# Designed miniproteins, single chains, continued (4), part 5

Each design is a single chain, and the fold is of that chain. pLDDT is the mean over its residues in the fold that is shown.

## One batch from the design tools (miniprotein)

Design m12149
Fold by ESMFold2-Fast:
Structure m12149 (fold): chain A 90 residues (1-90)
Amino acid sequence: DYKELIEEAKKAFEEKKYEEAIKLAREVLEKYEDELSPLEIMEVYTLLVESYLALNKYDKAREVIEELREKLKDIPTAQLLAELWEKKLE
């Protein structure tokens, strides 16, 4: 169940287990991407970006932001979210 994996990823992030949060978030995208709503995709990508930022992996955070832009290119809310993250990385 992808909802359980998203909750596990959130819990890992809250516990500062950032590598685990990244692993679980990537597993959600790899196994369940086609079942996710745009809001759920944005939630998973938020966990990825915030985890990479917490690990000071800025280049990986930028890669994840570009993945979101391409994946949800027709979703204005996702484009705005990506722009806000890019501004924080300046």
Scores: mean pLDDT 87

Design m12150
Fold by ESMFold2-Fast:
Structure m12150 (fold): chain A 55 residues (1-55)
Amino acid sequence: SADDRRTAALLLALAQHEIREHGLPLEEAVRLIREAAKRENIPEALLDEVVAQLR
């Protein structure tokens, strides 16, 4: 849905911000994204796209 895509985009932006500005390791960023996606009921396909864009 549009709301799921918007939430996925925000999670990607947040993860990129934490990596770039705070030096968060990629594995920790992926862990945080997975936890947030579970809380927000994000579809697995969108989660996979976000994780792929971080690699």
Scores: mean pLDDT 81

Design m12151
Fold by ESMFold2-Fast:
Structure m12151 (fold): chain A 98 residues (1-98)
Amino acid sequence: STELPSQTWSGNLKAGEIATLTLPTKAGKLAVSTLTLTGSDAIEGAVTHSDSKLRATGTGTSTVTLTAYNTKDSTVTGIASAKADANAGLTLSVTLIE
């Protein structure tokens, strides 16, 4: 198994804000990345792919991780999943909802 490069975003993220990361994909897989947001409120993360970044060489579904913090004195926890084609960049957009 070959690990793909991933990017970690670090900083304060307000509820309803979007953090965007671009992750490379290979052979229909995303980089093994996890989304960890811990807090007192219910948090949901979503991963969106960019059509211009994907190719019709195969598709895969993967869970990605992004470490983020809200503007409250707390860490926010959520789960995100993504779908991507091989040999394409995937734009990871995470929206936090309080």
Scores: mean pLDDT 34

Design m12152
Fold by ESMFold2-Fast:
Structure m12152 (fold): chain A 71 residues (1-71)
Amino acid sequence: SPVEALLAEGARRVAELLAAGAPLEEIEAVVEETRERLTAALRAEGVPDAEAIAEAIAEAWLAAARRALAE
């Protein structure tokens, strides 16, 4: 599934940036790119509320990243 591939790639990129000590702005950029791609993939698959689903995933990832960086 394109959605599953985008989720796996996005999660991998975020984890790598966190491990490298990258600034939050770089993590936010990757999350935003993934959100846009997820929205497009969900729309292509006919999933209702594609934007809301992609936004919820992006917010969860950003919350986790901010928490990790605060430690």
Scores: mean pLDDT 86

Design m12153
Fold by ESMFold2-Fast:
Structure m12153 (fold): chain A 80 residues (1-80)
Amino acid sequence: MVQDLIRQGNIYYGRGDYDTARNYYQQALSIDPNNSTAWSNLGIVYYDQGDYDQARYYFNRSLSIDPNNDVARYNLSQIN
């Protein structure tokens, strides 16, 4: 299930295993490319790794699917 993949990604993200977290979120998006949560969660991972160009890309993709995704809107506002 897409939600199960997102939950696994969240677990690994919480453990600081960003590579494994990204893998799970990417798997979720391969099944459901319109999952705004998975796009924004990938953005958070890249943001925490200091890759602001990738973070901006993923947050913008999340907002193109769901303009009301508060996580994506807030975190995107932190990137110049």
Scores: mean pLDDT 90

Design m12154
Fold by ESMFold2-Fast:
Structure m12154 (fold): chain A 63 residues (1-63)
Amino acid sequence: DELDLAIKIQELAIKEGKTTFSVHPSWVSTGLVSEQSLLDDLENFKKNHPKEFEELLKKALSE
């Protein structure tokens, strides 16, 4: 659940032209990076862009 939500949030951010993530969701599925790396990247985004994160979270939960 947490990983799926993190992937949805990052995909939505990328779709909206926000390329501030260091870890791409596809890297987790290919085994290049850990699930924790994706979650850590999302936490950094939340800390730096809290309002944007809240908007993306609501969109991800509504899908």
Scores: mean pLDDT 68

Design m12155
Fold by ESMFold2-Fast:
Structure m12155 (fold): chain A 60 residues (1-60)
Amino acid sequence: SKEEEDARKAVENAVKAAEELGLSEEQIKELRDLGEKLLKEGATPDEVERALLRKLLQFM
């Protein structure tokens, strides 16, 4: 569905932002693993974006 595609795109955008911010491979993997978990749970794009942004900010 479009919602599933948008949610997956939110994960990709968060990973790209983490790479641009110079986060470690370990931190990027943790973000991706969280994103994959949320996608499997059927989280909305907004829920995925908010959760990954919160995790990203914890690394900074």
Scores: mean pLDDT 84

Design m12156
Fold by ESMFold2-Fast:
Structure m12156 (fold): chain A 57 residues (1-57)
Amino acid sequence: HMVDVVVAAAEAYRAGRLTEEQLRHIAEMAGVDPEKVLEAARQGNLDEVRKLAEEAV
């Protein structure tokens, strides 16, 4: 599921397992605004990451 992929990528980014560039690329592939996903992930707001992904689909 695309929403779950974006959320998992944001979690991996927070854990230091994914680069900022990789998170942006995954968000772009999912059709989500990469800037907004990055900002929400930096704030630790995974609920906002999920909401952004749901609104993009």
Scores: mean pLDDT 83

Design m12157
Fold by ESMFold2-Fast:
Structure m12157 (fold): chain A 106 residues (1-106)
Amino acid sequence: MIKIEQSPREMKAEIGEKVVINAVASKDVNGKINWYQQKPGEAPKLIIENANKRAAGVDARFKGSGNGKNFQLVIEELVEEDFAVYYAQNYHEEPVTWGQGTRLEK
């Protein structure tokens, strides 16, 4: 089973800042990493597909990058609506596995 480790687990940021969230897979996942945003009271929302493809309707401030084992989610110019928990998901092989999440706080 592929393990996904996220860092940091918690992050404090201010409006207008750039934030970077890292994910490390236990083996090469061939770019098969998605990023999800989960806001309080809402279902998880797909933000980035396949390491670097922004999902439909997602703001250009969200950027994904990485290959092999190392991946990043970048949020440029943070807005109030971005305070959420962010999860990396591996879908390279079964079972699908999730990172532990990164809580982005004010």
Scores: mean pLDDT 88

Design m12158
Fold by ESMFold2-Fast:
Structure m12158 (fold): chain A 61 residues (1-61)
Amino acid sequence: GAMEEKAAEAGREAENIGVRVTIETGDAELGAKVGREKLEEAAKELGLSPEELAQIARRLG
């Protein structure tokens, strides 16, 4: 449904932000941290756990 589609898009955006930070800084750990923080922010906005958001993104991606 629309919620799952939003969750999938939010999960992909969080991953894309993490990858972008990794490329810009050369620090994969920093990229992963920023990506995780963005995933947690998106999950809170959608009323989901970060783990649930990640599962939805994998299932619909």
Scores: mean pLDDT 78

Design m12159
Fold by ESMFold2-Fast:
Structure m12159 (fold): chain A 68 residues (1-68)
Amino acid sequence: GAAAERAARARAIEDALVYYVVTGDRERALQRLQAAGVSRAEAEALLDAVEKGDGRTARALIDRVVAR
């Protein structure tokens, strides 16, 4: 159902961001975010926000993507 799909998407996004923070592998993190249904533009913006420590922008992007 939609709730289970949103939960799986949120987890996939979180896993991709943790992967990026731990490894610095931007290309693979972008691929993982896109596989979770994040657009390329949103994935780029999300990784940029995380890299800059902009937690407000990162949370807003995640919330918007998960709310779909």
Scores: mean pLDDT 83

Design m12161
Fold by ESMFold2-Fast:
Structure m12161 (fold): chain A 58 residues (1-58)
Amino acid sequence: GAPVISRTDAIAALMSFGFSEEEARNLLRGREKVTVRQLAEIAGVSQASVRRAIEQYG
């Protein structure tokens, strides 16, 4: 799999963690791609939680 997460998948993952779509977009700050680690740090969750969320959306 790709080592990076698309903006669309990152937004979906953040929303699954309890963020609104607007909050998710603001947290990403216009980033088109993020790593699992970066998204985990942004969301305040484990990398395992990020991977689990992404498997549902991409």
Scores: mean pLDDT 79

Design m12162
Fold by ESMFold2-Fast:
Structure m12162 (fold): chain A 87 residues (1-87)
Amino acid sequence: MKAEELYKKAKELFSQGRYDEAIKAYEQAIKVAEEEGLPPEFIAKLYYDLGKLYLLTGQEDKAREYFQKALEVDPSFEEAKKLLEEI
């Protein structure tokens, strides 16, 4: 499965409240996106969305780690920076 297909699936699972399945789909999407050499902006979005899922499930330490990863990949990712400052 391509990274974009995994990302679409992860977003659909997230919108359905299927958080555990969404987390696994985002993790797989990140792995495939990195293997495919996709743009940093796309990879940063995956890290950001995964961070939001961890935040929604009460896993603040993991959320912080993934927001930091998003900023390491794309330092201009304002949304990730803002959420990281709030937790």
Scores: mean pLDDT 83

Design m12164
Fold by ESMFold2-Fast:
Structure m12164 (fold): chain A 85 residues (1-85)
Amino acid sequence: SRREGLEEMIRLLEEAIEAIENGDTSEAIKHIGRALELAMRYSSPEVAGEILELATQALLAIGNGDYEKALEYVEKMRELLEREL
């Protein structure tokens, strides 16, 4: 269901936050990517577009070693999805 898909995305973003906090950038990237894939299925086009932009910024921050910014963007994605519940 849509609600189950949103809950799965939130779970993946929580796992991404933990991975960033632990310095596991590979796992963080995987979880962000999976959450983005699910956003295309379960979110409105507007919300999916916002998630895509935030995910892009998070991945760029990870690539630059800016884990504080990466965490901020992933937390914004989580908050946006929690608003949809």
Scores: mean pLDDT 86

Design m12165
Fold by ESMFold2-Fast:
Structure m12165 (fold): chain A 69 residues (1-69)
Amino acid sequence: MEELIKKVIELEPDPVRATAFAIGLVGALYSGDREEALRLARWYLEQAEKDGYSPELIEALRKLIEELE
């Protein structure tokens, strides 16, 4: 899971968005709120697909969602 989070952060073209996603997701996971982490990852996947992000980022997000389910 940590490797998938790192890959998503590295592939995100906007460093501000990458930082916000990392803080939100890691914060939810450390607080034990796996449902919030899953909700955030799913929301990000929808935005990435809508914005035409790279197939590599989309695949990393899909794998992250699978690990959170």
Scores: mean pLDDT 77

Design m12166
Fold by ESMFold2-Fast:
Structure m12166 (fold): chain A 76 residues (1-76)
Amino acid sequence: SARDELIETLKSYIKTAKRRKASRDAIVNILKALKARAEELGVEVPGIDEVLEKIKTASSEEAIKLLEELLEKLEK
């Protein structure tokens, strides 16, 4: 399903961000890309706008944690 595609995409992004020690700005761009893809597919991602706002002031480590929390919500 489109939702399952987004879940797998977010899992891949989280793994890559951890492996490459991605900057907060890189993580913000990743999340914006995920949001754009979700809108194209007509799939709602609960809490994504809230996470985008929180990430703006977060550390890279905190940003990754916010992505993990978003993934948990999306899997429900």
Scores: mean pLDDT 81

Design m12167
Fold by ESMFold2-Fast:
Structure m12167 (fold): chain A 63 residues (1-63)
Amino acid sequence: MVGGVYRVTVDYTATSPDELSLKKGDVVRVLGESADGQRVLAEVIGTGERGWVPVGVLEPVPA
């Protein structure tokens, strides 16, 4: 998962300062993963914004 490109499947609103707010259709690069695998550290492609998001809101973008 780390280093891959993912698309946001549903709008997500950040619930803490360390999280990203995302819109359906946004594209992110995964930089890291939480120890429990439930969240990823993502960077929004185009804006450079970084933060934690639930893995369940992302889907892989095929090559």
Scores: mean pLDDT 79

Design m12168
Fold by ESMFold2-Fast:
Structure m12168 (fold): chain A 67 residues (1-67)
Amino acid sequence: MKEVELKEVGEEQYAILVDGEEIARANIPKKLFEEIEKLVKEKVEPDDTDEEVIEKAAEAAEEALEK
């Protein structure tokens, strides 16, 4: 089953994982990390394909980083 996870990989550095595969990484403050996590969880649907999940997670991260 597809799982979207945000993981701390370093000091102020976070990775977005889909089924354990890293699709994006950024140096961000904790507040922005929490916002990205919420957007990713909101955009991903249970019936999404692997490509759709990865694309939605990347879009959510990019959208939050542009704020």
Scores: mean pLDDT 67

Design m12169
Fold by ESMFold2-Fast:
Structure m12169 (fold): chain A 97 residues (1-97)
Amino acid sequence: MSTLEIVQEVTGKMVELIKQNKVKEAIEYAMEVIKKASEEEQRELLAALAVLIEIAALKDREKTIRALAEVLGVSEATVARALDAGVPALLALLESA
């Protein structure tokens, strides 16, 4: 598959999981795919994940903070600060994991 096809497929599955209120499963799925992806695919997928995490937080902030903290092994306070700072801060947090 092309990078665009992979990014579209993975993003679509993340959106579907978030719609089902399965935020933790969406993040776990995305991080698993990212670990196996090419460097170009990793950059695009991390960016898409950061945007989707911000959107999920608008629907359920507490659940999104807990899910991301558990998946990345960081404190809920660290996640909350990154969410409040915006997509670039979330992207940096995801890249550091």
Scores: mean pLDDT 83

Design m12170
Fold by ESMFold2-Fast:
Structure m12170 (fold): chain A 62 residues (1-62)
Amino acid sequence: SQQIQQLQQQAEELRANAEALEEALRSNTDAPEDTKELMRRALEESRQRYEQAKQQAQQLLS
C-alpha cells in the first residue's frame, strides 16, 4: 500500500539524517557549543521520529 511505502521512505530518510548528524558531530568537535547543542537536539528528534515511523510501518505490516 502507498501508506506503507511512505512510512518506509520516511523512516529511511530519518535514519540517513540521524547518521549524517552523528558524523557531523564527530567531524566537527571544534564547532561552537551552541552549534553542537543544536545538532544534538536535531539528532535526538530524528531518532525519535525514526522510531515512531518504524513502529507505524511495523503495525501496518502485521
Scores: mean pLDDT 80

Design m12171
Fold by ESMFold2-Fast:
Structure m12171 (fold): chain A 95 residues (1-95)
Amino acid sequence: SNAMKEKEKKEIEELKKEYKRFLDRAGTSSPVAQVDILLEFLEWLKEKKKTASPNVKKYIDKLIEETKARIDQLMEGLPEDVREEVRKRLEEIEK
């Protein structure tokens, strides 16, 4: 029990570090490049979720929703053809 909780805590801290790394990369990029970086993060989270424990999966789901919300905000400023391509990429990642 304690060993499992300590492992989950470390996994969540690594998820937080990776999220910050992706946000830092995104923050200095154009809006289109920011979306590409955040889509890369969603793919990474999807793969990470496959082997995660239930508590870590809940945290990954929170990061997925936060990342999708950031993508949606960035898309408001993008041309419709770019938004359509992003929507298609999101559907492929969600499979």
Scores: mean pLDDT 85

Design m12172
Fold by ESMFold2-Fast:
Structure m12172 (fold): chain A 76 residues (1-76)
Amino acid sequence: APVYSEAEKAELKAEAERLYAEGLKAYAAGKWDEAERLFTEAAKILAEVFGENSKEALEAQVQLGILEIKRGVDKL
């Protein structure tokens, strides 16, 4: 795992939050594939920067899981 400064972690977290916000907009527009892609990218950044067992990475994985559940329900 690469060594990040606190400033670099803050910048990468902000980028992940930006991707997450874009994913929420895509989700609201019914663009499920785009939303899943954006949430997946955000989750990967957080897991790489903070570690897979970090609060940030776990919260991102939960959000991705919620999207997949909702996506399944909307197809019924």
Scores: mean pLDDT 74

Design m12173
Fold by ESMFold2-Fast:
Structure m12173 (fold): chain A 66 residues (1-66)
Amino acid sequence: ADPDAATTARNAEIVRLTKKAIEAYENGDYETADRYLEEIARLAGLTPEQVAALRDGIAFAVEKAK
């Protein structure tokens, strides 16, 4: 098999954190959402530019859903 268990576990963690960040944004808890985004950035090795894009994407999706 190509993917190893560590990669699968890390990806699952990133997905979980992303869901929590979206939920925090939906609840208006922007500080908690930002904390989850920083954890995602650390796990995925994102640049500040990519973190900003992810934040904007989540905020856009949440606001458009309202």
Scores: mean pLDDT 77

Design m12174
Fold by ESMFold2-Fast:
Structure m12174 (fold): chain A 66 residues (1-66)
Amino acid sequence: MADELVKKAEELAETDPVQAAAWYGIAAVHYAEQGDREKALEYADKASALGADPVGLRLTVDWVYE
């Protein structure tokens, strides 16, 4: 579940922000698949802030809604 992915990211944010970014990115994709575009974009932006590829994540979220 996407909520569990966010929890994993939050647990890692203090010790491994790069790993946390990956979990936020996965959560964003899962929220997009569930139809929650607002949360998907929010967590994609959070993942990019921690070092994930922002363009790749945004394109993946947008693709789900195409």
Scores: mean pLDDT 70

Design m12175
Fold by ESMFold2-Fast:
Formats: sequence, C-alpha cells, structure tokens
Structure m12175 (fold): chain A 78 residues (1-78)
Amino acid sequence: APHQAAADEHLRRGLEAEKEGNYEEAAVHFSKTAAHYLAAGDRERAAQALRRLSDVYEKMGKTDQAERARAEADALAA
C-alpha cells in the first residue's frame, strides 16, 4: 500500500536522523510517518510515531509541541 510504504520509509529515515542527533530532521520524518500510517488506517502505528515525535520535541525543548503530539497519540490509542 502506498501510504504504508511511505510511512515505513519515513520511519527508517527518522530513526537514522535520531541516532545522528539530528532531532529537527527526525521530527519531520516522524510527523510524516504518523500522517501516512493514519492515512492507511493504522492508528496504532500512527500513535507510536507520534510518541517518537513527542520524545524528539522534548529533546529540542519544544514542550508545547511534545505535549500535543503525546495527546494525539493517546487519542489514537484509545
């Protein structure tokens, strides 16, 4: 499925960026990962991507964005 394949690609790139300490790039990829999993109807994987996005926002000191991403993840996991 196009959205699932795109989500998997962005997830891989986001994890790579996170390992390099490039949190800004990781945030972009995790955001796209969540959007593509959500478009594919995979709410559980979208929630996991949003949790990773929240963690990365916390590493960047972006507390408001981190809280919003976590709230969205919790809503998708319910």
Scores: mean pLDDT 89

Design m12176
Fold by ESMFold2-Fast:
Structure m12176 (fold): chain A 67 residues (1-67)
Amino acid sequence: SSELIELIEELARAAKEGDIEKAKELVERMREKGFISEEEAKELIEAIEKGDYEKLERLLVRIHLSS
């Protein structure tokens, strides 16, 4: 959906800019809208907190392809 793509793009941007609070808020929004599972949200938050942008990008691509 267009909403999921927009959230993914905003999340990737916030994470790369080091806005951890914004990135976590966007993950919570994705979960609340039913785009991701609780487990996927946890994986995204862990990648964000570790600054593992390669893993974050791979997770977001996988989520997009699964939706």
Scores: mean pLDDT 83

Design m12177
Fold by ESMFold2-Fast:
Structure m12177 (fold): chain A 66 residues (1-66)
Amino acid sequence: LEERLETLEESIRRLEEQGIDVSRAREHLRRAREALQRGDLETAEQHLREAEREIQRGVDELDRRS
């Protein structure tokens, strides 16, 4: 899960560099980290999936701008 968090952080950073609003994706990563700190793996996984969805929306937005 920590490796997955790192990968998503990198994706978010790249989208932000392209001018995409990543606020929702960051919020989900923050909640995933909090859940991991509590040992709540199920909640962490749910928030990671939501962050992945927000990242995909950002990628789609970049494609639309092209």
Scores: mean pLDDT 82

Design m12178
Fold by ESMFold2-Fast:
Structure m12178 (fold): chain A 55 residues (1-55)
Amino acid sequence: SDLREEAERLREEALARGNGGGAALAGYAVKMADSGESDEDVRRGIEAAKRELGL
């Protein structure tokens, strides 16, 4: 899904920046998408990762 791709991109970005917290949050959003969690829950995970990265 588009949300999974966005979460995966955020994980890669967080790793590139050396931000382990952002990478963990984005990775959790990827797992939520893969597990069939609601789009709202996946978006919340993405938003948390973005905040951790200062986006």
Scores: mean pLDDT 85

Design m12179
Fold by ESMFold2-Fast:
Structure m12179 (fold): chain A 61 residues (1-61)
Amino acid sequence: MDEIKERLEELKEEYPGAAEGALKAIEDKNPVGLLAAARELEELGYRELARELREYAKTLM
């Protein structure tokens, strides 16, 4: 989990909105927010990071 958060903090320099949305969804343990953030990241080309967020969301459902 810390590794995913570190990667999202780095991503803030290029895509602050997408990165902040994902970080907030992780902090709030919000599965709907995590799925929305994963879709945004996948559209930006970060497919592996999007997959990791979807897997985390599944653990919260």
Scores: mean pLDDT 81

Design m12180
Fold by ESMFold2-Fast:
Structure m12180 (fold): chain A 60 residues (1-60)
Amino acid sequence: SVEELVEEARRIVDEMTEVAKKLYEASKNKAPDDEIKKLTAELQELARRYREIVEKLRAS
């Protein structure tokens, strides 16, 4: 349903915010490159999932 897609989109935005905060802190604290890459990949995957939900909403 549209309502379920909207709620999923909200959850993804919340997750993106948390991952972005972790990425910022990791960069500031000079975390290992692998950790930075992992967080960056997680953020990119969340962005991809968000786009998929937007397309589903448009198709509805």
Scores: mean pLDDT 86

Design m12181
Fold by ESMFold2-Fast:
Structure m12181 (fold): chain A 59 residues (1-59)
Amino acid sequence: MDKAIELVRKGIEYYRKGDYKKSSELFRKASELLKEINPFQSKWLENSSEMMEKLDKLK
């Protein structure tokens, strides 16, 4: 499996478990890998990562 796809999959798993900090880190890494290949998907992952970081701070 592509490394970026694997990072997204793991990020979703951590999000479902309520581990927003780990989910944010994984989405951020996937975004960095995709930023030059798929800017739209990269931006979506950046926004998702930022939202996860905000959710983690609300615990």
Scores: mean pLDDT 77

Design m12182
Fold by ESMFold2-Fast:
Structure m12182 (fold): chain A 55 residues (1-55)
Amino acid sequence: SPELQARIEELMRRLLELHRQQEAARDDPERVRALTRESERLTRELTELSQQLES
């Protein structure tokens, strides 16, 4: 599905942005924790969508 592929690409771009933000927030443990939690949610969604695409 083109829609499914587009969502996967969007999630991948968002994860790259979060990784950059985590590096920038290195001196803020609370911010790093929040960004890590968001990254975990997006990674879980990406895994589920990738499994649907490979089906």
Scores: mean pLDDT 82

Design m12183
Fold by ESMFold2-Fast:
Formats: C-alpha cells, sequence, structure tokens
Structure m12183 (fold): chain A 73 residues (1-73)
C-alpha cells in the first residue's frame, strides 16, 4: 500500500537526517526533524491513510533513534 510505503521511506530519510544532525552537534535541527516527521504521521492518521498503531510504531522508532543519537553527542 502506497501510504505505508511512503511512511517507511520517510522514516528512513528522517532518521538519517536526525542522526546526521545530532552527530554534527546540531541538536535543534535533529529535534526539528523529529517534530516534522511526527506532525506528518499525525496528519496521515487524521486522514485515515495509515493506522494509529502503525503510526505509533514509527513514532517510537524515530524517537528511539533521536534519543540514542543525542546521547552519543
Amino acid sequence: EAAREEALRRLVAYTKKIVDAASAGNLDEAEKTLAEFEAWLDRMVAEGRISPEFAANLRAAARQVYDDAVAET
């Protein structure tokens, strides 16, 4: 399904950007990137394009990547 494929592609792209920003010491950019991804997931759930459960799993994955990347700085 196109919406789930898009969400998974965005997870990969956003988590890479979060890691790259955090590794560079740019914590504001890492936080902004996480917030942008979470806002996009909320919109997809509101539009009925992905399930709340699927979105929650992607949020958890993105937050874990953010937390781990920030802890390594």
Scores: mean pLDDT 84

Design m12184
Fold by ESMFold2-Fast:
Structure m12184 (fold): chain A 70 residues (1-70)
Amino acid sequence: SALEKLEKKIEELKEKVRNDPRLSDEEKEEIEYLLNDFLEKAKKSDLSEEEVEELIKQAEEMVKKRIEEA
């Protein structure tokens, strides 16, 4: 399902964040909280496959920006 694709991508992003040496423990916790919030909002919404793809892009861009600003 579209939601399972999002869940898999969020877990991949969490693993990337946990293993990135540029981030502090506090920054890692904040990013994981934001990723969990994306997933929780998606679970409560009737999302299309297109909307899930957009959320994946937003989550990836958020992680990238946070790492670059660390």
Scores: mean pLDDT 82

Design m12185
Fold by ESMFold2-Fast:
Structure m12185 (fold): chain A 55 residues (1-55)
Amino acid sequence: MSEKEKEIEEYQRKAVEAAARGDGETAAKYARLSALLAGKSEEQANKSAEQARKA
């Protein structure tokens, strides 16, 4: 994988791990960062963050 793809996977993994332990704020932070790195809009990134925070 490219360096960028690896970074996106790292952030997604951190978001999932944070959500699993009930740390919604950290989950939201990493979900938003991974979405932005993947080229999603700020609106889509914010929605991903809200989903992760609630999970």
Scores: mean pLDDT 79

